# Ledger of designs, part 65: designed miniproteins, single chains, continued (5)

Each design is a single chain, and the fold is of that chain. pLDDT is the mean over its residues in the fold that is shown.

## One batch from the design tools (miniprotein)

Design m18385
Fold by ESMFold2-Fast:
Structure m18385 (fold): chain A 73 residues (1-73)
Amino acid sequence: SKETELQRMKTRLRAMSLMVELDLAIEKKDYAQLKAAIEQLREVREEALKLGDFELAKRIDNVIEEAEARAKA
């Protein structure tokens, strides 16, 4: 439905914003900000699953995995 499409767009916008915050935290080597951004992305992932946006949920999983690996490199 149109309502579901709008909710998916809103959820994607929030995910994009958090991914920017994640990248900034990695650049600054701010572990606390990194952890907070990851936790918020996990919440957005659950919302994506509820909306049937499985592509967004998978993208978030990949982004978190890459961020955790990069933080330990």
Scores: mean pLDDT 87

Design m18386
Fold by ESMFold2-Fast:
Structure m18386 (fold): chain A 60 residues (1-60)
Amino acid sequence: DRLEQAELEAARLLAAGHSEEEVRARLVAQGFSPALVTRALARVRRAIAEDSEAVAARAA
């Protein structure tokens, strides 16, 4: 599944400290479509936001 592959790669690159723009450029260079990369990044951002909210709630 191309979308699943893009999500895993995007999550890995973001976790390594790459910016969203760098992740977009790298995934497009790897042959993923810009539309698919945008969708994958939206899903990864949602997961990160939910994790951040859970951590913030526990820290407060």
Scores: mean pLDDT 75

Design m18387
Fold by ESMFold2-Fast:
Structure m18387 (fold): chain A 110 residues (1-110)
Amino acid sequence: KEKEKYLEKVREFVEAFDTDPVKAIEIYNEMKKDIEKNYPEYLERLKQLSVEEIEAELDRAIENGDVPRAMAAAIALTEKLIKEGYSLPVALAYMRDVARRVLEAVEKKK
């Protein structure tokens, strides 16, 4: 059930990114809040990692079809990019590319 919930938010985020930036930000914040509530220990661990280490965790979660952990890693990476001086639109563009990879991985599943 959690996987389906995050997949719906991921689809909405990708669709909103190009047409309604305000809605895309709202969806991002909703996903972030849900991950903070349901995966707080995993998120806290990710915050201690480098960008490269978070990307490795993200790739592993995508390969395993673990959508909630993939989204947690994507959020942690996006927040780290913002903290390192990237603008919110640039950081969210990375998030969108990750969201697209998650959707593609689920769609290719037989």
Scores: mean pLDDT 79

Design m18388
Fold by ESMFold2-Fast:
Structure m18388 (fold): chain A 62 residues (1-62)
Amino acid sequence: TVTIKIHSSFPVPLSVIEAIALDLGASSVQKLSENVFTVSGDFDTEEFIEALRESGYEAEVV
């Protein structure tokens, strides 16, 4: 389980983050606050961050 923060001046929908995470093998995504999400499952965190970046979202593990 990892918590990520997306660096954005606008709210990113949970559905967008969930779609990317589940496609990479995550089992669940929860929104903690605006642009802060907890992702659970058997997935590669670095690959997930790269997929977010390729989709236009800069993110970091917090």
Scores: mean pLDDT 82

Design m18389
Fold by ESMFold2-Fast:
Structure m18389 (fold): chain A 80 residues (1-80)
Amino acid sequence: SARLRQELEEAAQVTSLAAQLVTLEKALARTEDPEEIARLQREAAELAERARRLAEEARFPNLARAAEELAERAEELARE
């Protein structure tokens, strides 16, 4: 069904964004290089924008909520 396909697609997007966020969190925890930190924070800001868009567009409330939580975490990570 179209509903099941949409739910699987939204779940896959949430999973992908969560994996990318964990990778950025680990990279930022490991580095003391100001140039690398600036690049990773920019990537976190881009991830936050993508997660915010997914939260706004998501049809399923649980997936919208998960995307919103990812956006908030990525926004924190992007701040200096």
Scores: mean pLDDT 88

Design m18390
Fold by ESMFold2-Fast:
Structure m18390 (fold): chain A 67 residues (1-67)
Amino acid sequence: MSIEEALARIREAARRLREAVRAGDLEAAKQSATEMVEAAGQISPVVQAAARAEADRLLAEAERRAA
């Protein structure tokens, strides 16, 4: 995967993750978070760690909204 493809995938997954969080759709949020972290891993471990931290924060918000 090229860096441009990985960045596009991260942006799209992040967009879907934010939409799922807003909707309270925990399953969709988990799927999008996984895709974002996987795509970030194709760039570097540092970028993957940053994506994981962001995903964990947004998933916590989705869990609160799913209640």
Scores: mean pLDDT 81

Design m18391
Fold by ESMFold2-Fast:
Structure m18391 (fold): chain A 66 residues (1-66)
Amino acid sequence: MLREIEESAREAIEQGDAVAVARIAEGLVKLGHYELALEYAEKALEIDPNNKLAEEAKKKALEGLK
């Protein structure tokens, strides 16, 4: 599952699909993979800085790392 999520994230990043990357980060937050979720949320924000899903995923990932 985690490897499949990472593969999907890589594909979405290559396609420049910030929404797909943000959704992957949200999924990783729900699975408790906060460090990886933060990485992908930040990549989504690099593609689209105004992506609210990525911003929310980043906030939740940072809270999970406390």
Scores: mean pLDDT 81

Design m18392
Fold by ESMFold2-Fast:
Structure m18392 (fold): chain A 97 residues (1-97)
Amino acid sequence: MKEELEKEVSDAMARIARHIGNKLIEQGKYEDAIKLYEAAIKVASEELKAEMLNNLGKALAKAGKYEEAIAAYQEALAIDPTNEEARKNLAETQAKL
């Protein structure tokens, strides 16, 4: 019902944010990617919040904001401990400090 519609909209927004965010990162527009993922997290369903936090962490790491990236990956893993990509990204980013 309303919750299912909200989830469908959130899922669509997360897919769009991932696609656009990846293109922004490829273009070196890391701050724009960060803002996009922060906006997506605010409207993301509980199921997608961990994925969006992992993507935010990647954008932060590309911008050289390693401490902020670590925090984003840790929050992603607190929501979804099985997120292997977030775990790998966390370890790689910690190695840069």
Scores: mean pLDDT 82

Design m18393
Fold by ESMFold2-Fast:
Structure m18393 (fold): chain A 70 residues (1-70)
Amino acid sequence: SKLEELEKQAFEKLKELIKALKDNNGKEALSKAEELHEILEEIYKLDKKKGEEVRKKIYEEMDKFYDELL
């Protein structure tokens, strides 16, 4: 389904974002964050509950990443 494809794309962009952050590549990180935001907005328009689920998973992975930096 389109939702399954968008969810996959969101997590692929999240991995690219985290990689850019680890590489200290701010320009790439901003680009990937913008792409991730656009995908998440599209998910919310199609299914609000799925959008909330994907957002929570994204923030959980980001929290883990930032915790590893401490």
Scores: mean pLDDT 85

Design m18394
Fold by ESMFold2-Fast:
Structure m18394 (fold): chain A 84 residues (1-84)
Amino acid sequence: DEVEEAVRALEALPPEEARAAAIASGRAAIENSRAKAAEAAAAGDEEAVARYERLAELAERAVEAAEAGDFEAVARAAAEAERL
């Protein structure tokens, strides 16, 4: 279970460190996804634009969940992103 694996990895860290890592990872994912969406838009690939915009939305949700300490919601957002 991908969600369980992600939660287990975060639970292995001290809570403060897990939260900081999840927030940093989520912010990097937002930046990367938006950059990829811009590249896809320049190439005229509307399907890829929609996919990367959705990935950015999921990463934003993951950052909000991490800020709240909700690691299950972080893992669910990551699992949903993996399915795109």
Scores: mean pLDDT 80

Design m18395
Fold by ESMFold2-Fast:
Structure m18395 (fold): chain A 61 residues (1-61)
Amino acid sequence: SMNLEQSIKDSEKGVEAARQALQESRERLRDQPWDEEVRHQESSEATKAGTKAVKEAREKE
């Protein structure tokens, strides 16, 4: 085992958490009025949140 392997597992956990948050965000959007532009903006924000979660997980040593 190597420290790199642990970092990879931490990143995978971050990705899973991001996927769950994205699904929850999509459920909330289902109950909101939106046009195509608003939906693209929400999708972008969810993607940023996911990327941040992966980055934070990767920074843990």
Scores: mean pLDDT 67

Design m18396
Fold by ESMFold2-Fast:
Structure m18396 (fold): chain A 61 residues (1-61)
Amino acid sequence: SPREQFQARVDELNQQVGADTQARLAAEQPTTDEQRQAIKQQTMAEMNKGVDEVEAQVKAE
């Protein structure tokens, strides 16, 4: 169903964004609250964009 396809793709997106965020944290090693907040905002923006793209894909024929 469209809902099952959406959930499966969102789960995959969560895993990918999570892995990318962990790699970014390891590379940048944030030492300030501002640096940590910037990474958090980037992660949320990527997740929101990815969810919108998944919704568009699932609605496509």
Scores: mean pLDDT 80

Design m18397
Fold by ESMFold2-Fast:
Structure m18397 (fold): chain A 88 residues (1-88)
Amino acid sequence: TVDREQEERVQEAIASGVKGMNDAKKASTSSAADQRKAADKLDETAKTARDIAAAASPKYAVRANATYDDLTSARDSAKATAEEQEKA
């Protein structure tokens, strides 16, 4: 059903986002290059969440948009940390 497909898509986006955020946390103790790679992966996952939100019904769009916000926040944090390490 459409609702089941939307729920599965949102759950997949959330799971990918959680993995990406955990990978970024591991990278935060690593090189600037690793943190930039983590940020790029978070950005790609965020774009997927945004696309899911755009196609979803309002109840699923809210959850997908929240995931997008979390992922873009984590992306920006990883980029900021990488920039600070590159300038050190």
Scores: mean pLDDT 75

Design m18398
Fold by ESMFold2-Fast:
Structure m18398 (fold): chain A 94 residues (1-94)
Amino acid sequence: EVEKEIEELIEKAEELLREAARLIEEGLESKDKEEAIKLFEKAAEKAREAAELARKAKELAEKAGLPLAERAGALEASAERLLEAAEKLKKKLE
């Protein structure tokens, strides 16, 4: 069922976003510059994956005419903002 596939994609994207946010917080608390850079890099990777999954969920929901498209779209936007934040934080330390 398409609705179940979309919900599973949204759940995976949300999990990746929570992990990315946690990695950013850990990087900000780190006293080691090299450790912080690695944490922000991993956060960016997870945020990028979350954005890809959210985009796929949005496309499937739009095609099926499901209201889940709004939730997936909001999730994609959140993932893109978190990706930008992680990349910007990494660049400041380089």
Scores: mean pLDDT 88

Design m18399
Fold by ESMFold2-Fast:
Structure m18399 (fold): chain A 75 residues (1-75)
Amino acid sequence: MTAEEIFEKGKEYALKGQQALAEGKYEEAIEYYQKAIEYYQKVVDEYPDSEYVPEAKEMIKGAQEAIEYAKKKLE
C-alpha cells in the first residue's frame, strides 16, 4: 500500500465520521474518526518523506477536535 492509498483510506473514514456527526450519531462518528487517525498516523510514521505528511497531520488534528466535540455531546 502506498502513502497515497493509506491517505485516501484515512479520508474515506473521515468522510464517514463527518456524515455520522451530521446525523447526530456521535459514537459512530468517534469510531470513524479514530480509524481515520490510524491511517493518517500510518502515513506520518511509515512515509515521513511523503507529500501527504503535512495534510495528514492537519487531518489528525481535525479528527481529534471532532472526537472531542462528539464526546461532549455524549455527556
Scores: mean pLDDT 89

Design m18400
Fold by ESMFold2-Fast:
Structure m18400 (fold): chain A 80 residues (1-80)
Amino acid sequence: ALTPEERIEIFEQVLKEAEKLGLSEDVIKVIRDAIEYIKENPDEDFETVVARLIKEARKVDPKEAFKVAQILHDKINEKI
């Protein structure tokens, strides 16, 4: 199972890649908010945190949310 520190690392890598790809500031904010959520809720189920990030990103921009989901999938697979 991923530690809270590893979960934060994954989301920070998602943030870096999203910024590098030039995703909108609104979507970048959603990713930053998700990192803060993990820090405040270290015992939350990782799958729940992932689902929350993707859901919140879809509310802002469904197309960019798809890109966030792809990056997140890649970063999780690199760690597991």
Scores: mean pLDDT 84

Design m18401
Fold by ESMFold2-Fast:
Structure m18401 (fold): chain A 75 residues (1-75)
Amino acid sequence: PPSLEEVRAFIAEQRAQFEARRAELEANLTAEHVEDARAALARIDEIEATRELAEPQQLVADAQREIAEWIIAAG
């Protein structure tokens, strides 16, 4: 599995890319993106409810949740 350092670097990069393109993403948001985000949130919730995630996995799940919640709120 990736190291905590690698996971932190990956998340930081993904957040930076997301923030840099946020306005563009919002302008091009479709109903399909919103439904995909809802499906992603439901899957993350199911995984978190059924198992305890290791720190690297939890950091990734938290970042994915944040993005999905934003897409749903923007749509």
Scores: mean pLDDT 76

Design m18402
Fold by ESMFold2-Fast:
Formats: C-alpha cells, structure tokens, sequence
Structure m18402 (fold): chain A 64 residues (1-64)
C-alpha cells in the first residue's frame, strides 16, 4: 500500500512537470495554430490523467 502510494505520488509529480512544460510550449508564439491546438488537446488528456490519479491516491490514503 505505502509503495503504491509512493508510486502514485511520483507519477503525479511527473504529470505536473509535463503540464508545466506543455503550458510553456502552448505560450510559445513560434508554434502554428494547428500545433497549439494539438498541444491543447494533449494538455486536456494529461489533466484528465492527473485527476484520475489524484482520485486513486485519495482512495488509497483513506484506506490507511
């Protein structure tokens, strides 16, 4: 259980880092509108993944 919680926390930290990198890329004016749209879609997918992991982490922590 503790090892699984630690793994989920590491995955959340990685997702948060990826989101920060992606936000910087989206703000880059050198990208085309099409490229920015693709980055925005990727960002939405990462946010959904983060929310799912946060819910799983909360459930495991409540089981402690």
Amino acid sequence: LEAEIAALRRQLALLDHRLAVLDAAIADPRFSEEQRAALERERAALVAARDALEARLAALEAAL
Scores: mean pLDDT 82

Design m18403
Fold by ESMFold2-Fast:
Structure m18403 (fold): chain A 66 residues (1-66)
Amino acid sequence: MEEAGAIIARIAKGETDFSELVAELRERGWDPEPLREALERLKNNPYSIIPKETIEVAERLVEALE
């Protein structure tokens, strides 16, 4: 499974502490580019049922890792 999809699922399924998630991904040296691409697809999909807040948290995550 793609890492980006797994991260979005973690945000959507549970209350993941943003600061803990940022720290974990920074420690791993995780590449935010696949997540950025996934978010662009979600933002351009008018039928997306994913909550806007979940997308916003993921966008902030990409920004924090940049």
Scores: mean pLDDT 71

Design m18404
Fold by ESMFold2-Fast:
Structure m18404 (fold): chain A 56 residues (1-56)
Amino acid sequence: NVEALIKALEDESQYVRLAAAYALGKIGDERAKEALIKAGKDEDENVQKAAQAALI
């Protein structure tokens, strides 16, 4: 579910945010665009890269 994955991008755990970014990238749903743009500025480099890759 896209809404659940969007919520996971705001999780306190970098591992949860990373998994959500990968999943949203595979789905390609426009509803996640705003949240992925924000995650592309994440403090964790892996989350940042995954979110940027998801914005296609």
Scores: mean pLDDT 82

Design m18405
Fold by ESMFold2-Fast:
Structure m18405 (fold): chain A 57 residues (1-57)
Amino acid sequence: FESEEEALEANPYFDYHPLLKKAVPKSKEAMEKFSPELAYDEETKRNIDKEEYEKRK
Protein backbone atom coordinates (compact mmCIF):
# COMPACT_ATOMS: atom_id res chain seq x y z
CA PHE A 1 0.00 0.00 0.00
CA GLU A 2 2.78 2.45 -0.83
CA SER A 3 0.46 4.23 -3.26
CA GLU A 4 -1.99 4.59 -0.38
CA GLU A 5 0.71 6.19 1.75
CA GLU A 6 1.33 8.83 -0.90
CA ALA A 7 -2.40 9.50 -1.25
CA LEU A 8 -2.76 9.84 2.51
CA GLU A 9 0.04 12.41 2.72
CA ALA A 10 -1.90 14.59 0.29
CA ASN A 11 -5.13 13.95 2.20
CA PRO A 12 -5.83 16.44 5.01
CA TYR A 13 -8.01 13.93 6.88
CA PHE A 14 -5.70 10.92 7.21
CA ASP A 15 -2.14 10.16 8.21
CA TYR A 16 -0.03 7.15 7.42
CA HIS A 17 1.28 5.52 10.57
CA PRO A 18 4.74 4.08 9.79
CA LEU A 19 4.81 1.59 12.67
CA LEU A 20 1.27 0.29 12.12
CA LYS A 21 1.60 0.58 8.32
CA LYS A 22 -1.96 1.75 7.97
CA ALA A 23 -4.08 4.85 7.60
CA VAL A 24 -5.28 6.58 10.75
CA PRO A 25 -7.74 9.48 10.90
CA LYS A 26 -6.35 12.83 11.96
CA SER A 27 -9.54 13.75 13.82
CA LYS A 28 -13.08 12.68 14.57
CA GLU A 29 -14.28 15.17 11.98
CA ALA A 30 -12.45 13.19 9.31
CA MET A 31 -14.21 10.00 10.38
CA GLU A 32 -17.60 11.69 10.33
CA LYS A 33 -17.00 13.00 6.82
CA PHE A 34 -15.74 9.81 5.17
CA SER A 35 -17.26 7.09 7.34
CA PRO A 36 -20.53 8.31 8.86
CA GLU A 37 -21.34 4.73 9.91
CA LEU A 38 -18.21 4.69 12.07
CA ALA A 39 -17.23 6.74 15.10
CA TYR A 40 -13.77 7.72 16.24
CA ASP A 41 -12.89 6.47 19.69
CA GLU A 42 -10.67 9.10 21.28
CA GLU A 43 -9.44 6.77 24.04
CA THR A 44 -8.01 4.05 21.80
CA LYS A 45 -7.30 6.29 18.77
CA ARG A 46 -9.25 4.04 16.42
CA ASN A 47 -12.57 4.00 14.63
CA ILE A 48 -15.31 1.65 15.76
CA ASP A 49 -18.90 0.88 14.78
CA LYS A 50 -21.20 3.79 15.51
CA GLU A 51 -23.57 1.44 17.35
CA GLU A 52 -20.78 0.32 19.69
CA TYR A 53 -19.64 3.91 20.22
CA GLU A 54 -23.13 5.12 21.13
CA LYS A 55 -23.57 2.24 23.57
CA ARG A 56 -20.32 3.18 25.32
CA LYS A 57 -21.42 6.80 25.76
Scores: mean pLDDT 55

Design m18406
Fold by ESMFold2-Fast:
Structure m18406 (fold): chain A 56 residues (1-56)
Amino acid sequence: SSAEAVRAYEEGLRAYDAGDYATAAALFERAHELAPDSSIGRRARELAAAMRRKLA
């Protein structure tokens, strides 16, 4: 749902700000899965990829 996607996205941003890139990647991926065609979902997909690059 849109509300769950927003929540996952916000939790992902908090994890990112804390430097927890693994948790941020998982939360951004969840936000994308919940709302793939939304602005939040598209942004979350990009951020998840960026987090995974930091973990590689």
Scores: mean pLDDT 86

Design m18407
Fold by ESMFold2-Fast:
Structure m18407 (fold): chain A 70 residues (1-70)
Amino acid sequence: MIDIAKEAFKVAAEITLREADEQLSPEARQEVKKMIEEALKRVDEAKTYEEVSRIATEFAKRVNEIRKKD
C-alpha cells in the first residue's frame, strides 16, 4: 500500500505544479516548486504509509497557505 500512496503523491505533485504555473504569481510558483522538491524527497525516503500520508497532508496545507497569501 505504501507504493500506491507514493505514486498517488507524485501524481498530486505534478497536478499541483501545473496549477501553480496557471494560477499563481511567479514568486508563489517558485515557493510551491521548492516545496514539491522537498516533499518528493521526503516521500521517497518514507518507510510507512502513515509517513507518506503525513507528508502529503502537510504539503497540501502549505500549498493552500501559499495560495491564500498570493
Scores: mean pLDDT 81

Design m18408
Fold by ESMFold2-Fast:
Structure m18408 (fold): chain A 82 residues (1-82)
Amino acid sequence: SLLEEARSALNKGDFDKAIELAEQAVKEENTPEAYIVLGEAYLAKGDYDKAIEWFKKAIELDPNNRLARQGLAEAERRKAEA
């Protein structure tokens, strides 16, 4: 799956490829999981503003999604410390 491929790219440190694959996943799926992967890709690349945006979109689709809320908290924390 595109989500699995994006995760694999993140694990290899290919952040630009991870973002490309995550953006493709978002275009194909309007699910919290697709937005979370995109948020994590931007977080890994240090783009905290975009990470916050995508995690918030995931929360809009699933307000109780723990991964999305955890990702948002981490992105906001890192932005505040930047």
Scores: mean pLDDT 84

Design m18409
Fold by ESMFold2-Fast:
Structure m18409 (fold): chain A 66 residues (1-66)
Amino acid sequence: KPKLILVYASTREKALEVARRLRERYPDARIIPLPGVTLEEAEEIAKKLKELTGLEVEIVNADELL
């Protein structure tokens, strides 16, 4: 189940906290924290990663989870 999860947030602290929680819950997924990244920037990164890897990419807003 190779899956990429991009965790974006307005602050480094929020992105890292949510990324840590997701790594515990989904040990088989690659969790990538994106501190200071907007939704638009995260979507661009996700699109590029999907094209390069062929893997499923999920975007998570850490600001909504804290």
Scores: mean pLDDT 81

Design m18410
Fold by ESMFold2-Fast:
Structure m18410 (fold): chain A 58 residues (1-58)
Amino acid sequence: DMAEIERLGAELVEAARAGDLARAAELGKQLRSMETPENRELVERYEREAVRAHIEGA
């Protein structure tokens, strides 16, 4: 479900930006568990955005 991936990805980025690493780790795990060949690029993009958000928020 692309909408669920987008929701989890957005929440992951928000958690990372806020420095809530425990929540970010759990959301990242959920996002990765939904990875398929079709959505792999989208999942990887959200993971990269979360890393950037965390660095920017620090």
Scores: mean pLDDT 81

Design m18411
Fold by ESMFold2-Fast:
Structure m18411 (fold): chain A 76 residues (1-76)
Amino acid sequence: MEALLAGMRLALRALAEQMEPEKRAEMLAALAELEAALAAGDLAAAEAAARKLEELLATLPEEKRLEGLRKAQAEW
């Protein structure tokens, strides 16, 4: 699980580089909320944070989402 969270963090940070500063801050905050909720075992909070991340990702053009994932893989 921690390895999956680390990979997701890298992918989301790469995507955030292509976002407006305000959206980048929201995405990083939602990711931090998700990680904290999972560490605490708070599934309801984890679901809420995951929904925020999904909504933010949906605002990005598909090309930018794919570029972010590609950059994360290159750093991996």
Scores: mean pLDDT 69

Design m18412
Fold by ESMFold2-Fast:
Structure m18412 (fold): chain A 108 residues (1-108)
Amino acid sequence: MEKEEKLEELRKLLEEIKEAAENLDIEKVKELLEKMAEIAKEMGLDEVAEILREVAENPMDIDLLERNEERLKKMLEETEDPFKKEVLELALEAVRLVRKMTLRIMME
């Protein structure tokens, strides 16, 4: 199914975000978040796409990252669609990785 193909692409992007974040490559993380947002929008998940773009534009804003983690957690609790649930879980993990990367940069 097309949804499974998009979900697999999101999983691959999350793996790349993990590597880029571990290397503190902010520009690569921003690029990968924009790609995730494009796929989320193609899946009709406009609010998820908006959150990922906000994070990509403001990766060093801890307050914004924490607010968007809470938004994604709330959406995850409210959804019964298994595909939407997986996309929300992937987006939440991506935002958490960005926050962890930013905290590491600030602690150097």
Scores: mean pLDDT 86

Design m18413
Fold by ESMFold2-Fast:
Structure m18413 (fold): chain A 57 residues (1-57)
Amino acid sequence: SEEKKQLLEEALRAAKEGDFEKARELLAKALGDDTVKEWSPEEVEKAARVALRALDE
């Protein structure tokens, strides 16, 4: 969905800026998975990139 794509783009952007708290929150909303809030910075960035690719961005 468009909303999911936007959240994933914002999550990846936050991760690139070093704001991993914001990145985790946005990614958790995009994936509907609260366990994302416990992931490492590397896991968050990788998951956001993979999810965006899956949406054919």
Scores: mean pLDDT 79

Design m18414
Fold by ESMFold2-Fast:
Parts: structure tokens; C-alpha cells; sequence
Structure m18414 (fold): chain A 60 residues (1-60)
């Protein structure tokens, strides 16, 4: 029973890791595009903070 729960937990962690990586990549592209298009500084700061939060979650 314990082994099956560990396997499921590991699978969930791997899936979450992939989702977080995909979101971080998406946010990096959005941030780069916002900077290139001259978006307002508040929007750029929000995207930077969001990207930093996702990167920190991936390190945990």
C-alpha cells in the first residue's frame, strides 16, 4: 500500500514540475514580448514577480 502511494505522489510531483516549467517558459516569453512592445512598467513588474514565484516553486 505504501509503495503505491509513493508512486502516485512521485507521478503527481513530476506532472506538477512539468506544468510549472511550461508556465515559467510561457511567462518568460510574455515578459520578453511586453518589454519589446513597450508595455507599462507595472505590467512588466507583475510579469517579473510572477515568473520569479514560479521559478522559486520549481526549486522547492
Amino acid sequence: MEERRRELARWFVEQFDKALKNMAEYLEKELKEAVEKGADPETIKRLQNLLEAFKKALES
Scores: mean pLDDT 77

Design m18415
Fold by ESMFold2-Fast:
Structure m18415 (fold): chain A 99 residues (1-99)
Amino acid sequence: DEARREAALRAYREGLRAYTAGDYETAIAHFEEAVRLAPGTPLAADALFLRGKALYKLGKLEEAIKALEESLKLAEKLGMTKLAEEARKELEKAKKELE
């Protein structure tokens, strides 16, 4: 389990690097790997949130909304209040742009 947690954190950090560089497609792949390796964890909630933001940057609004809703649901379950607030803001933004 330790090796899986370290791999998930590495994937998350690589995703964050790609996101910061504007490489949103690469960021999405890394965040998906982080979720796969550490499902239902705070790391997965953060990765789902950033995956949603990256999808939004690419104009993939329906996929962004799904990722942000998954992040919000998991953040609420885990008591991650700040992440839940940010996920709601990003969801409102994505839903308004889809209209």
Scores: mean pLDDT 91

Design m18416
Fold by ESMFold2-Fast:
Structure m18416 (fold): chain A 67 residues (1-67)
Amino acid sequence: MEELEKVAEELVEKLGEKAETMSYEELLKLATEELKKRGIPLEYAEDVALMVSAMVARRRVEELRKK
């Protein structure tokens, strides 16, 4: 679980602003590739994609609060 969160954090950091315009399918594809590179079972790709989506949503909320 903790390693999946780290993968999601690294993907959000790598994608930056681009993560906000990506579809769920694109996020799932990137999560799958990242897990494959790390030797983590691909069955966790959906969990990583959901974590990325949640992190991006939170970042948007924080930006709206600072406006």
Scores: mean pLDDT 77

Design m18417
Fold by ESMFold2-Fast:
Structure m18417 (fold): chain A 72 residues (1-72)
Amino acid sequence: SSRVERLSPEERKALGKELRERREALGLSQRELAHLAGVSVGTVSAAESGRVKVAPENLERILLALDLLEAA
């Protein structure tokens, strides 16, 4: 898998769509995912849009939260 700090603009948009689809499949709001990941709601919204750069550590927190929830 690509390291989040090296994502192209196209890869960021693809990742953002994947994050949204995974969150929606779990029945979670952006607020609920933000709380579980330990990030702001604005950070989740930015990551899912793919339109702005999000700090790699915040993307990693969101991905980890989704991975843990899907494994439960």
Scores: mean pLDDT 81

Design m18418
Fold by ESMFold2-Fast:
Structure m18418 (fold): chain A 79 residues (1-79)
Amino acid sequence: SLREEYLRLMKELLKAIKEGDLEKAKELAVKLAELHAEAAGEELTEEMKEKAIEEAEELLEKASDEELEEAIKLLEERI
């Protein structure tokens, strides 16, 4: 389902952020933005892609390993 794919990609994004893999995190953030636009019946815009990348960069800079591990655990419970 679209929900399961979204949760799976979100978990992979958080893992990439925890590992400090910025390039992978940006790629996954764009995929999540695409999936979110599809779920909303909207076309993916450049602004949506830029926002997704910015949010991934912010998480890499500001989120603690502890916060990321807790978020990954919560996502695993939903998958």
Scores: mean pLDDT 81

Design m18419
Fold by ESMFold2-Fast:
Structure m18419 (fold): chain A 62 residues (1-62)
Amino acid sequence: LLKERKYEEAVKEAEERIKKNPNDAQAYGDLASAYFLLGEYDKAVEARNKYIELLKKKKEQE
């Protein structure tokens, strides 16, 4: 379906951003949102946890 395909494309775009920059917290945030909207809750939780981890790491290094 068109809406599902849009979220699948968002996952792919976020994965490409992560591949180029593994510390891109926002890319993991976008990945988590896309997985949640696709109903892939386990993957959404994993991406969300990585997003939070990277934000904490960045703040600690400031």
Scores: mean pLDDT 79

Design m18420
Fold by ESMFold2-Fast:
Order: C-alpha cells, then structure tokens, then sequence
Structure m18420 (fold): chain A 106 residues (1-106)
C-alpha cells in the first residue's frame, strides 16, 4: 500500500491547478469530494468510495459532477506537464475517477 498512498498524496497536488481555473466554489467542492472517493477506490475500499460517491450524487447536480470530473482531468494533465505525476499515475487516477463518476450518477 506504500505506492498507493504515494499516488493518493500526488493526487492532492492537483487541487491548486483546480483552484487556478476560476471554477465556481460548488464545482471545486464536488471535485475535492470526487478525489477523496477516488482515493478509496485506489485503496480497494469500494464501500467507502460508493458511500462518498452517492453523497456527491445527492448534494450536487449531474452537470456539476460532470464539470468537476472534467476539471480534475484537465488539472491532472497540467500536473503531468509540470512533472508532478507520471502519465501512468494519470491513467490510474482517471480509472478510479471513472468508477466514482459511475457510482455518483447512478
């Protein structure tokens, strides 16, 4: 799990790129919760991931959730270009985020 924890830590470095995009506070909050749920997916804790994803789906519209997802992907691409994460890290995190999106949208 040491490599998973490192990846989760690096995923947190994407938050400054998200905030720099001038997105609404609601989209940023949804994105932060999606990142947290993706962290649980990466750890194999699907029960906690699903719980957070369902809470996300109850609190935010499908449009806000989709905007948050796209914003995270753009921020991850910026993190790859900045050398903060690898392309392999990006693909792994993207798959975890896709699972969260599926759970949240029901």
Amino acid sequence: MKEIERLIGKMGTVLPFLRAKGLSEEVIEAAEKMIEAAGYVLRGDYEKAEKLAKELGKKYSKEVIKKAYEAILEALEEAVKAGLITEEDFETIKKALEKVLEMALK
Scores: mean pLDDT 81

Design m18421
Fold by ESMFold2-Fast:
Structure m18421 (fold): chain A 57 residues (1-57)
Amino acid sequence: SEAEKYYEEGLKKYEEGDYVEAEELFQKAYELEPSKEYFEKQLEASVKVLEEAVKKV
């Protein structure tokens, strides 16, 4: 499905350390197919974005 495609691309970006793009891709997957798994991955990526931002300060 389209949602699964975005989810897989998000996982690839997450593995590469591109948490901002991963969060956006997981959000697109969730918008297409609202599921607990997609929501949890989006939240996980959001946490990583915040962690990296704090370390820059």
Scores: mean pLDDT 83

Design m18422
Fold by ESMFold2-Fast:
Structure m18422 (fold): chain A 64 residues (1-64)
Amino acid sequence: MSEEELDREVQLALVEIRAAIATLIKDPNEQKKALDELTRWAREHLPPELAEEAVKIIEDAKKK
């Protein structure tokens, strides 16, 4: 496995964990803000391909 593949898996796992933590926020407005900030972070800091996968993880977390 390449270092790039490992880094991708780690970054996506961290996004999934952060999204899961955000969904534990009881206030719907604060939860939405936390998930929106995570989406923004992913789009600003991850490569475009990885950012799109991260956004899907965040959107799936919002629906659970």
Scores: mean pLDDT 78

